# Designs tried in a protein design run: designed miniproteins, single chains, continued (2). Part 70

Each design is a single chain, and the fold is of that chain. pLDDT is the mean over its residues in the fold that is shown.

## One batch from the design tools (miniprotein)

Design m6314
Fold by ESMFold2-Fast:
Structure m6314 (fold): chain A 72 residues (1-72)
Amino acid sequence: SDKAFEILKALLEKGELTAAELAELTGLSQSTVTKILNSLKEQGIVESRKSGRRTLYSINPEVKDEVKKLLE
């Protein structure tokens, strides 16, 4: 199964999540989640922001409709 699919689905449903929260929701290791998130961020699919010591990830609003089609 495409591990990126599980991450994108969680972000669509929850909005903003940390890598640790994504790991818990998807059952993937945090290192695997971080690697996938970095790849998705480089592709412009996911964006990140800092909140104190936390990094929050979300789907780029400009590509959200394209991501929804990808998950069909």
Scores: mean pLDDT 85

Design m6315
Fold by ESMFold2-Fast:
Structure m6315 (fold): chain A 159 residues (1-159)
Amino acid sequence: LAQELAQLEEDPELVESLLLLETALGIETVLTLDEGLKEGVAAEEVVTKVTEERAELLQRLGLPSLAAEVLAVDPAIEAKLLEALLKNPSNADALAEIHGEGSLLTGKLQAAFYKGVSLGLKVLAGDESAKKEALQILDDLESKLPQLKDFVERLKDRL
């Protein structure tokens, strides 16, 4: 982890690409959770699936230590947090701000994820401005990481 983070701090273009990816994953996570809950799927099962996809994408980008940190999250605790955010969407913006206040890259990545969760919650509420911002983030992500095009196109089809 520490060596991988130090290498990332020397690559600002890759850091910017990862912040876009984490934001897109936050959007996908809340959309997938809302859909899964409406279909009667357990929140923990949904969170496990999106956490595995997030880790796979990080591994594909050559970030196995960050992928392992993502997989170390307890899906039952994360599911309870995300269900609480579905009930109180404004708390997602607060989590993004709190995680973003530090200089640590891991905090900035987590802030980007909760920014994505906040955008996804606003999209679910019918906020056309949030939808436009989400689409722009996905366009920027595809431009910077064209190998993730299939992920980006699938998520755009759900907005």
Scores: mean pLDDT 83

Design m6316
Fold by ESMFold2-Fast:
Structure m6316 (fold): chain A 87 residues (1-87)
Amino acid sequence: AADAYGRTPLHIAAERGDLEKVKKLLEEEKADVNAQDVYGRTPLHLAAEAGHDEIVKYLVEEYKADVDARDVFGRTPEDLRERPLVD
């Protein structure tokens, strides 16, 4: 079930750096790797923002998480690792 911000358990585990919980949610509970919260953020966005490189790698390499997913501000997960650049 999602919380008040539309975050699934997978979002929370990714943000917290809980790789074991991320694996359980994807492997056992068949969580949607590309689920979006109320801001359009996926678990990959939250892992990238928090700097959890091992989880970012796991989501992309094992579950093919969408690296081009954009939040409501047009930011990809990679944009959240760096200061937003004005093009």
Scores: mean pLDDT 79

Design m6317
Fold by ESMFold2-Fast:
Structure m6317 (fold): chain A 63 residues (1-63)
Amino acid sequence: SAAADLEAVATRDFTARTPDELSFRAGDRLRVLEAHDDGTVLAESLATGATGRLPLSAVEFVG
């Protein structure tokens, strides 16, 4: 499994469809808290401190 707590950058805009999802724009900086084998991650927005789920394909790891 992938390591947790990695810094990542959003590669595209994403709009949350549920309260558990995180909205972000391309170029936003995120901290990935958990990466799951199903292609989703739990991440924190470094701009707002909000946490939520998003697709792994929407981010690129910086570390």
Scores: mean pLDDT 77

Design m6318
Fold by ESMFold2-Fast:
Structure m6318 (fold): chain A 160 residues (1-160)
Amino acid sequence: KKLLVVSASRSGVTTGLARLTARLLRELAERAGIPVEVVFHDVSKSLNVGQIADDLADADALLAASAEIDGRPQPSLREALEMLRDDPNLRGLPVVVAGVDTTSGGDAAVREIARLLEEAGARVVARVHALVPSPEGAERHPAVLEAARRAAEALAAALA
């Protein structure tokens, strides 16, 4: 099985959530005897949509993860998803959408990503959101741990 991870994070917290989700998924999948490869794109550092499309062609599932900025997904993740909207490999692909917010307490970025992926024909199997008071130590925050667990369980169920 292949998990594609596409993440965008300004502070690293959402990339931390996505990495934690991918680790917990491997631990769940290993207990089930299912080998899981994980390919990881941090589109906040480098946007290569061609490489994401190539990796999407072989993906059994997608994890799309964004920080919220002013009630919106990170611009680089939004741009990547808008460029992939017509990709046939999104059709019926099981997707988990994940977000971390530090300010608004909303899930607006997670909803917008889920909508873009559903409009591309992807099957959103879970939406997970973590509110954290600070980006410092957020990788250990109970809300991030719980969001990562729920995301990993939803991906494990979609890959079984």
Scores: mean pLDDT 95

Design m6319
Fold by ESMFold2-Fast:
Structure m6319 (fold): chain A 61 residues (1-61)
Amino acid sequence: LVGEVVVALRDFTAVRPDDLSFKKGDLLEVLERREDGWLRARSLSTGEEGWVPEAFLEPAE
């Protein structure tokens, strides 16, 4: 997953300052993986980084 591009399956709105908001279909680069089901990711469209829920993402094809 780290270094992989993933695609958003649904919209997500950041709840915490360190979270990253995204829209369904957005492409994100995975920077870090955690056991708690959260990923550190960078938006390919905005360049912004933050924590995102792994369950909302899948590998980009």
Scores: mean pLDDT 79

Design m6320
Fold by ESMFold2-Fast:
Structure m6320 (fold): chain A 65 residues (1-65)
Amino acid sequence: LVGKTVVATEDYTARRPDELNLKKGDRLRVLGVVTDAEGVELALVEKLETGERGLAPASVLEEIE
């Protein structure tokens, strides 16, 4: 994931202030990945169209390269 361009495969509503709201089809750059205490992989991403940065679950992202 890190350094890749990804697309949101579904809409995602941010649950925390550090998360991004995503719409299906949003294109993002992956800046980093973290695993939470429950083992869920989160990606630190930047929206290519707006420059907004935040966390999103890796499960809603798909690499397009």
Scores: mean pLDDT 77

Design m6321
Fold by ESMFold2-Fast:
Structure m6321 (fold): chain A 72 residues (1-72)
Amino acid sequence: NAADADGRTALHYAAEAGDVEKVKQLIAEGADVNAQDKEGRTPLTLASRVLTPEGYEVVAVLLEAGALDTVA
């Protein structure tokens, strides 16, 4: 849950990559599913840009974990 210089957490990167297993692991470890980067993007926002079956599965996992579509 430590953020980098862009305000992104490991969950942001896993969601952008469509890495379903890593997303599930990070959520189980207590990652903040609603963490925002420097531009207000959440892991859900990044996952929604991944137009693959894995990206859709990441979106579903994040929504089940309580992710909110509140910002771009």
Scores: mean pLDDT 74

Design m6322
Fold by ESMFold2-Fast:
Structure m6322 (fold): chain A 94 residues (1-94)
Amino acid sequence: SEIDRLLDKIIELLEKMLSASPEEFKKLADEVVKLAQQAYKLLVQKNAPVELLFRIGVIGSTATLAARIHESNPELAHENLRSAIDTVEDIRER
């Protein structure tokens, strides 16, 4: 489905963020936010459960947060990114 394709791309970008340079973090995070917004819009149009909408929103905010804190707390940034990947994978399987 179109949603599955967007979720797979989000996972790919989040995985890239785990090994990205500081310069790439913002660009990758912005792309994750864009794809998460596209997935959110499509899910709203399909009357998806509010739980899925909330989880998609959290993915975008988590990527943005990770980009902001990666210099001050890289361990927490990576932990947040891994959590976001787990969330997207869980949504993808359901």
Scores: mean pLDDT 85

Design m6323
Fold by ESMFold2-Fast:
Formats: sequence, C-alpha cells, structure tokens
Structure m6323 (fold): chain A 59 residues (1-59)
Amino acid sequence: GPLYRAVADQPQTTPQFLGLKVGDLVEVLREVNDDFWLARSLATGREGYVGRSHLERVA
C-alpha cells in the first residue's frame, strides 16, 4: 500500500493499535474509516490501527 510518515506520537494503548513515534514509516494496508487506518510499521513489521491525522503521505 502507500507509504506514510508519522507526524505525531501514538502510544500503543491496546494490542489492536500500532505504537508510533514521529518519523516512523508505515505502509497503509486498509482505509477502515475516515479516522482510522490499518497500517504496518516498516521498522518492526507490526500491524495495527493508526489515526489518519497522525500520518502524512510520502509515497
């Protein structure tokens, strides 16, 4: 899927959510709704939900 960069930190509050730090690269796998997407961390290979507002498209 398309590549995005985290522009804000996101703590892993539950196993379903992906923990992010500013600068982390993720691949978006599915756009679940307007607020949350399913993504994979390129650094860890871990998958989880991310807030769309925390991401900026890079590729």
Scores: mean pLDDT 82

Design m6324
Fold by ESMFold2-Fast:
Structure m6324 (fold): chain A 74 residues (1-74)
Amino acid sequence: MSTAKMQEFIDVLSQFDKDGNGYILSSELGDVMRSLGQNPTEAELQDMINEADIDGNGTIDSFELLKIMMRKAG
């Protein structure tokens, strides 16, 4: 994946990570994906949440989400 694409993902994730702590809410994942020009199904969103929200606490590590997005795009 190109550096420009990674930066685009980081910029979108930072918009949802208002606290700057490296996490976003699982409930915001659909909005993140739409901001990236995607429209995932409920099942696809749930699969991404299951991969990124390992602790089941309702938050997603931005770096883990970035890895998932890079994996699906590569």
Scores: mean pLDDT 73

Design m6325
Fold by ESMFold2-Fast:
Structure m6325 (fold): chain A 111 residues (1-111)
Amino acid sequence: EISGADKLFEAAREGNFEEVKKLVDEMLANGGDINAKSPSSTYEGYTALHMAAASTSENAVEIVKYLISKGADVNAQDDKTGDTPLHLAEKAGREDVVKVLLEAGADRSVK
């Protein structure tokens, strides 16, 4: 079930790590997909990992690592531009997040 996905995307974007953990555990307990995509026209095809990678929060690195540990696809593409979490982290200037994504197998050539 997609119940709570909008709250998860918001928590990941804001860098609320405690809320991300709570919402991910709730979503997975209800048979939800860690790679569920946002249907929002603003964030079309974004996963929780896309939201975390674009975050300006100091907690973004830990949230990214957590989502990857739960099976998040580091090469997931958004439905509007084909951007991966790595592309969003690079656009945001988040060198710390870029490093974590590359270490987890993110491919710069995906687009």
Scores: mean pLDDT 79

Design m6326
Fold by ESMFold2-Fast:
Structure m6326 (fold): chain A 106 residues (1-106)
Amino acid sequence: MEDMFELAEQGRWNELVRLAQIDPRVKDKLAFVETMDTSFVDLSRVHPENLNLALFAAARGGNLELVEELLKLGADPTAVRDGKTALDLAREAGHEEVAEVLEKAE
């Protein structure tokens, strides 16, 4: 858990996302991404493949600020995971503001 905060502070978001996926001690493997304060994380260093994973987590969690920032960095709003887009996840979770932003980005 401490390693996740160190990675975020160092702007190593690619490693942070990977650690969240593989560390079995993470209560919710993407909960940190869904509720994260982006003020201490340099999202410009995120690998494109991980931007889409973070976008799915942010959309599901209703983190509008993170969704907007990820889209600015080139996250693909049309990317599909398990038959669903980030827009589908936002709608299923009842996050209407996030869903509206994702619709406009498509």
Scores: mean pLDDT 62

Design m6327
Fold by ESMFold2-Fast:
Structure m6327 (fold): chain A 60 residues (1-60)
Amino acid sequence: GPFLARAVKDVESSAPFFLSFKKGDLLEVLREVNEDLWLARSLKTGKEGYVGRGDIEIVE
């Protein structure tokens, strides 16, 4: 099911459907897309988009 994650770095994306965020932002990970990408929603902005697996850490 969905889990909470935190951004480990700033990401500014101009790519369509990719999420931009700042280090420390909380994200709800909705599902795994592939080995490199998750689909997530920013709790700060409510926007959904793709995030790199290396850009976030799981929060219990």
Scores: mean pLDDT 83

Design m6328
Fold by ESMFold2-Fast:
Formats: sequence, C-alpha cells, structure tokens
Structure m6328 (fold): chain A 108 residues (1-108)
Amino acid sequence: SKEKLLKEFEEYLELILKFTKELVKELLEKGLITEKQAELYLEYVEKLLKKALEENKKEINESAVEAAKEAAEKVKDKEKAEEMKKEAEEEVSKNKEDIEEALQRVLA
C-alpha cells in the first residue's frame, strides 16, 4: 500500500540520517573536518532527505524507496557501516576542501 511504502521510506531516511550524524561526529572528533563543515554538511543532508520525503508524499518513486532501503540496510550492517566510516575518513583526508563531494563517493 502507498501508506506502508511511505512509512518504510521515512524509516529508511531516519536510519540514513542517524548514521550520517554518527559518521560526522567521528570525523569531527578525529579532527578530519571542522565544526563549521560538520554543521553545513548535516544541514545539507537534512534538507536533501526532507525534500525526498516531501516529493514521495506527493507521488511515490519506487526507485527512490529501493535506493533508500539499500542504503538503510548497508548502515544497519555493523561491518559494512565500519567499512563506510573508514572509506569516509580516507576520502575526506584526500579532499578536505569539498567534504560534500568526498562523502558522496562513500554514501552513494
């Protein structure tokens, strides 16, 4: 049902946001990013996820729901989540001036 898919989509987006907040916190604690970079990146991600939810409330995009599900399953897997964190540290270290681009390589 449409309502069930929207609820599942929202739950996937919440898992993705939770993981992103934990990742950004770890990057900040390790001194790999600045407090301002952390703030701006989280604002960017929150806006993207909010927009995705609003668009899917108007008309469900099954491909967007499937992509969110795949991402959520990956962040729920402890081993895959730790691998993504390590990859994020490496990508950010290579491109400190554009952490949005660096993190997109890992999280996409």
Scores: mean pLDDT 86

Design m6329
Fold by ESMFold2-Fast:
Structure m6329 (fold): chain A 80 residues (1-80)
Amino acid sequence: SAGEELRALRERLGLSQRELAERAGVSQSTISNWERGRARPSRETRDRILDVLLEEAERKRLDLSLADIVQPLEAIYAAP
């Protein structure tokens, strides 16, 4: 699921739910609910969260393949 992909990418980047939420300017409950599949945020909120993940992935570019980034992004945008 999109939430599981988000959690996997966040954990691979070494980010806590709180840290990701603070950097994206959202509540920690927004991250937790999305990762658990309980609520899907607005596109604007998802874009802010993904921007933080992409910034962190760029910093760790030698540690991550494109598949580790692209598949979570596709799941996050494509899932109903």
Scores: mean pLDDT 77

Design m6330
Fold by ESMFold2-Fast:
Structure m6330 (fold): chain A 113 residues (1-113)
Amino acid sequence: PAPSAALSEELLEAARNGEHELVLGLLLAGADVNAKDAEGNTPLHLAAENGHVGVARLLLAFGADPTAKDNEGKTPLDIAKENGHDKLAEVLERYLADPAALARERAAILASL
């Protein structure tokens, strides 16, 4: 239904803009962390394109799929590397090696609310 779609569209925009507090609020409101735009970009792809490390960590903590591919077959890690966002690439590589670590970060984020 329309409310879920609107939350997901706002999440995509907030992730692109690095709006950490808004991203958190939208995720808590039930926005789809793996929503896709018309180009197949998830919120994690948009955070990776713009180097928003804090937003990327938050999205991963809420279950973002770091292996998701856009319409060109690119993952968020590919996008981060192409744009020279080294710290964000390191975060994505660590999550791919140990996804349980970010499940612990999710608990810490929720406890800090």
Scores: mean pLDDT 81

Design m6331
Fold by ESMFold2-Fast:
Structure m6331 (fold): chain A 71 residues (1-71)
Amino acid sequence: TEDVNAKDENGATKLHIAAYRGDLEEVKELLARGADVNAKNKAGYTPLDAARLSRNEEIIELLLENGADEN
C-alpha cells in the first residue's frame, strides 16, 4: 500500500483489484500515480484482464487509453 505497484500474495497490484471491483475513481488515482497498467499477477492476468472479468467498459477504455496491451 506504500508503493503504488506493490503486489499482494497473488502478485496482484492495487490496480488489478480496483479494475476487478469496477472502482473507476481508484483506477484513475492509481494511473495518475504511475501504476503499471501491464503488471501481471501470478496467474498472468493484467489489470485489463481484471476489468474484462468485471465487464466494466469505462475501466477497459481507460486502461487502453493509458497503454494497456491487448490480449
Scores: mean pLDDT 83

Design m6333
Fold by ESMFold2-Fast:
Structure m6333 (fold): chain A 62 residues (1-62)
Amino acid sequence: GLEKARVIKDYTATKEDELTLKKGDEVLILGDYEGDKVLALSLKTKKIGLVPKSILEVIGIV
């Protein structure tokens, strides 16, 4: 299954390929990416993009 993670720190996208996320939002991790980033699907907005792995806490597998 895919890892489900909770956002532990607000993040504002700095590039077009990144997601803006708020603390408490939940995402599915779709895969690892370069430079300590992951490709994630926001469960709130249904948008896909890159976010720093450091702002996420894995809470389960779906």
Scores: mean pLDDT 86

Design m6334
Fold by ESMFold2-Fast:
Formats: structure tokens, C-alpha cells, sequence
Structure m6334 (fold): chain A 155 residues (1-155)
């Protein structure tokens, strides 16, 4: 029983998150919820061995004087806060990541932070606000020529 590598688990997480957004865009809330639950269950498998060490690593990154490392640290802390259902803290961390990503012009980190804010809105039951954040993240991924992630979802 081949345990998926940490790369394959991330690719499968991203895939289920994209499928959930497409289902939301189609107005299929039931299919969207199913894909977001799969994304959550995949993430619990990534985190289930080292939660405290991973959090302390994201805190060290978030405290970095390097704005790119700090933005990545805040993305990780925002995801940890979502798992704890602290949506207020998750929002604060994704907003910090988004600000830093914009200050350095890092479009990829900007899209990831917008996507994290979409997950917070979805967890709050704000489907319309979730959709707006996800559409903006997808626009940036298309601008980056990451269409290979969109084409993997149309097959």
C-alpha cells in the first residue's frame, strides 16, 4: 500500500481544491463540499505526524526578515488555524501573507493567500465571498501560465 509522497499528497490536495471551486462555479454545492472534505482529509494525512514541529517551523518562517519566507510562514499558520477552526486567526494570517506577497510582487504567493481567504469564507458558510476569492486566485494562476493545473481538472 504505497503511501503517497509529500509531493503527490500536495498535488492531490490542490486537485480536490480546484474541483471544489469548479463545482462552486457550476452552482453544484454538494460536489463542492465533497471535494473540500477530501482536501481536508488529505491534509490531515500530511499533518498527522508532526503538528507541533511544523507549526514551530511556520512561526520561524513568519518571523523571518525575508518577506517571501515570512509570507510562506503566514500561509502555513493560516492553514493550521483553519484546521483548529479558528477562522478569525486563519483570516488574519492569510491577510498578512497577501499583504507581504503584494509588497514583493509575488503573484504565486498572492494567489495562495487569496485561496486561503476563500477557504476561510467557505468554512464560515459565506459561499459568495468564497467564490470571489477563488476566482481571483484562479485568474492569477492563469496569468502565471499554470493552466496545466486547470487542464488536469477538465479531463
Amino acid sequence: IDELSPRELRDELLRNLLLGIEALNAGDLATAEEHFEKARAIREKIDSGKVDEVRAAFERLAASPDKRLAARGYLGLGLDALLERDWALAREYFEKALRLAREIGDKFLEAQALFGLGLVRLAEGDLEGAREYFERALEIYRELGLDDLVELVER
Scores: mean pLDDT 83

Design m6335
Fold by ESMFold2-Fast:
Structure m6335 (fold): chain A 73 residues (1-73)
Amino acid sequence: MEKERELNRDIDEAIEKFVKEMEALGDTEGVEEAKSWKENRSIAIDITISYYRDNQDVSKINRIIKLAEEIEK
């Protein structure tokens, strides 16, 4: 029910921050790639986990993994 919305929200937050960071750097190719990541759930999840891992946000990573596994089952 709401688990898919929660996962999509976390993915959107991570991808949007990544897109804005690339835009600030003038990386137009990176911006286009980042927007495309949202079209493939597996890629979006991997990127989101990597983003939060670099920020040492273990609780966020654990939540994303749990939501992804529950949705795929």
Scores: mean pLDDT 73

Design m6336
Fold by ESMFold2-Fast:
Structure m6336 (fold): chain A 55 residues (1-55)
Amino acid sequence: ALEPPDPGPGNEQIPVFYYDVEKGEPVPALWGGEGGNENLFYTPEEAREKAGGVK
């Protein structure tokens, strides 16, 4: 199961996407650059292919 996106403890604001299982599509988010979880991707296509297929 996919957890909500966790930006981690970093100080960066890196534009990423996570897969929103309730909407069934990628949603933009910001990532701190360190830590976080595996439900963060650089493109919406990558989020759909990897997170959408994984659960």
Scores: mean pLDDT 65

Design m6337
Fold by ESMFold2-Fast:
Structure m6337 (fold): chain A 62 residues (1-62)
Amino acid sequence: SPEEKVKQAKQLNQEGLEAFKAGNKEEAVKKYQQALDIYTEVLGENHPDTIGARNRLEGVKA
């Protein structure tokens, strides 16, 4: 369901943040990308959660 997918995306965002804090940039990028893909599919590009996921991904790649 869309609600289950959003919960999965939130979990992936949390896992991405933990990977980044642990110094694992590659894992953080992977998790944030997976979360962004789900948010984009379910909520669309302009949703605040989708924008937040994109900003997190861009921040890690900087």
Scores: mean pLDDT 87

Design m6338
Fold by ESMFold2-Fast:
Structure m6338 (fold): chain A 58 residues (1-58)
Amino acid sequence: SKLWKALKDFTAVNPWTLALKKGDIVEVLKEVDDDWVLAKSLETGEEGYVPKSLLKEV
């Protein structure tokens, strides 16, 4: 229920953002605001902020 899929590639734009590839599965740890979540990549184990609009709940 906390697993989400990246809908497109996302390049890390600063040290706090998480880079993702289309189809990567992440765990959403916190919703920070309406536009951003703190997520953990299940592919790499790295954590960072990603746009909520990039993700679809699985």
Scores: mean pLDDT 81

Design m6339
Fold by ESMFold2-Fast:
Structure m6339 (fold): chain A 66 residues (1-66)
Amino acid sequence: SDYEAAFKAFDKDGDGVITAEELKAWLEEQGHTPTDEEVERIIKMFDKDGDGVIDFEEFKAALSRR
């Protein structure tokens, strides 16, 4: 349950970021039917720079903040 293992579960392409498409695909694999708006809301929760992706530092910071 380290942050790297969790991050790698989302980052299927290994590019070091989580995109909206990767997040949507993961949610669909878990049996959810997310809208594009719901995926964007989740990205915005983590995305501090406004680049539309979640990097490892943002992911770790969000989990550390609760």
Scores: mean pLDDT 71

Design m6340
Fold by ESMFold2-Fast:
Structure m6340 (fold): chain A 60 residues (1-60)
Amino acid sequence: GPVLAVATKDYEAKSPLELSIKKGEKLEILLEVGEHYWVARSLKTGKIGFVPKEAVEIIS
């Protein structure tokens, strides 16, 4: 099934490839990119981008 996660804090995208997220926002993890980033889809907006692992917690 889908790998679900939740934003643990607000994060503001610093490039067009990154995803801005709000604390409590639900995400689907699509791909792991190295030790520090995921590619995720926001379940709120449908947008896809890089998010730092430190701003997100896996829930399933």
Scores: mean pLDDT 86

Design m6341
Fold by ESMFold2-Fast:
Structure m6341 (fold): chain A 117 residues (1-117)
Amino acid sequence: DDAEELSAKTDLPKEEIERVLERLEERLPELWKKHRELFLRALEAILQIPPGETATYSEIAEKLGIPEEKRFIVEAVAAVLLELGLGGIRVVFDDGSLNYEEQLEHGRKVLEKYTPP
């Protein structure tokens, strides 16, 4: 059970992790099916950022060995976490800037771009 394993490795309850996984599958079903392991690794990496610290999208992608063309996986996970109030704010733009409204809007555009027709 992915949610149980992630809950054991992070400070989030299993129920909250299940909400993130359900939202990712609901909004990005084809990409979730194809890249499930990368979504789970990205979620784990983001949730393990310590309280009061941040990481860039590029830093998370590099840590996980995700190539540039698949960085949208990190962006999509951060967007879902931000929408649910579960720590997506800890992922910042590559210039190190932190702007909640800009991050929320960027995440919305990423999710819309990859939502099936």
Scores: mean pLDDT 75

Design m6342
Fold by ESMFold2-Fast:
Structure m6342 (fold): chain A 73 residues (1-73)
Amino acid sequence: SLFTAAAFGDLEKVRELIEKGEDVNKKNELGLTALHVAAAFGHDEVIELLREAGADPSAKDKNGKTAEELRRP
């Protein structure tokens, strides 16, 4: 899935799924988008690809956090 690819930093799989029409703003059962997952795992190239594909950086998870707020230094 797009979430699994984002979690593993699989840039090619993320690109493939977007090209096949996967909704980049789709939320999982935790309210996370692929952008949240990529940010939580620190996959910067995946974050940029999702952003270019129209991912909403203001989308909030179940805890009210955006992807940017899940980014750990």
Scores: mean pLDDT 80

Design m6343
Fold by ESMFold2-Fast:
Structure m6343 (fold): chain A 65 residues (1-65)
Amino acid sequence: MFEVGDIVQAVEDFEARGADELSLKKGDQVEVLEVLSDEWVYARSLKTGEEGIVPKSKLEIIKKG
């Protein structure tokens, strides 16, 4: 479902618990850079340019890559 190049949006807030994780606020948009597992993507924030891992459960696809 999620693929590299997809633009996805946070459906709820996510707070990073480690240095490799990316914090998001509901409505933030990120680009999927890598699909790491069934649960996690590595993504870049379109607002800040910050990168990190984010759980797929907090995201929805808004544009396919």
Scores: mean pLDDT 84

Design m6344
Fold by ESMFold2-Fast:
Structure m6344 (fold): chain A 80 residues (1-80)
Amino acid sequence: LSEEEERGIEAAFAQLDKDKSGVITAEELRAWFESMGLKPTDEEIEKAIKAFDKDGSGVITYEEFREFATRVLEGGRRLA
């Protein structure tokens, strides 16, 4: 990743991690969606967490978030 992409990932995580706990909880993810004018259900929040949460902890760590974001960003570059 470039330094710019790394900073972007950190900024996105910090925006989701509103209580500065170092992880993204279901409550923080819900609050973030609500800040965008969305009204997520508990099921939608659980589905979103499951998409990022590889170890089944029920929270999204910075490492899990960064790995997901890295795969999205690098998915278009791995063949170049």
Scores: mean pLDDT 67

Design m6345
Fold by ESMFold2-Fast:
Structure m6345 (fold): chain A 58 residues (1-58)
Amino acid sequence: MKLARVIEDYEAENEYELTLKKGELVEILKELNEVYWEVRSLETGKTGIVPKSVLEIL
C-alpha cells in the first residue's frame, strides 16, 4: 500500500475531489497526471482526487 501524509488542508472544489485536513494519512490509488492523484482517506474511507502538492509520500 502506497501511503502519503497530507501536509496542508485541502477543500474539494467539485464532486470528484476529496476534502483533506493537514496530518491525515491517505492511500494513493492512482497517479492520474502530473498535478492530480486519486487517494483514499484512511480516516473516512472516502476516495477522491487531490493535488499531489498537498501530499508527502511516505
Scores: mean pLDDT 85

Design m6346
Fold by ESMFold2-Fast:
Structure m6346 (fold): chain A 152 residues (1-152)
Amino acid sequence: MMRVLVISSSGVVVDLLTKIAREIGAEATGRHLTDPSLLEELRKADLVVAAFTMINGKIPEEDKELFREALSAAPGIPVIVVVFVSASTPDEVAEKVAEELRELAEEAGAEVLETVIVRIDNKNVELNLKEYEKLRETLRRVLERIERRRAA
């Protein structure tokens, strides 16, 4: 069974992505970026799902630094980067932020497998069915890719 670690500065995002990972049959654990157990859970993880919420068109610099520090403690770990943006955020802005977070993770020594942009209509993380199924299908596809690599 694959071990998925979900990390974010948002507890609501951690809970949501941990639930989705469990629904597709992963052994999923969620942690806040500041959680003292984070490094122990990173060493046990087969995949990290790192999620960020864009606030006022930016990812907080503190979230980026905590993310870099966490990934630098587990070089070569497979990562999915998830960026939560408002429905009104231009595609070019969302794609630029996703690319910056991908580069940050790769510079920290992680293997970035996918970057996912998720659009939310509310300040609370409420997913419509389309965005929920997109996350679920992306997580499933990445888990199947890691399993195939281990069987070869």
Scores: mean pLDDT 85

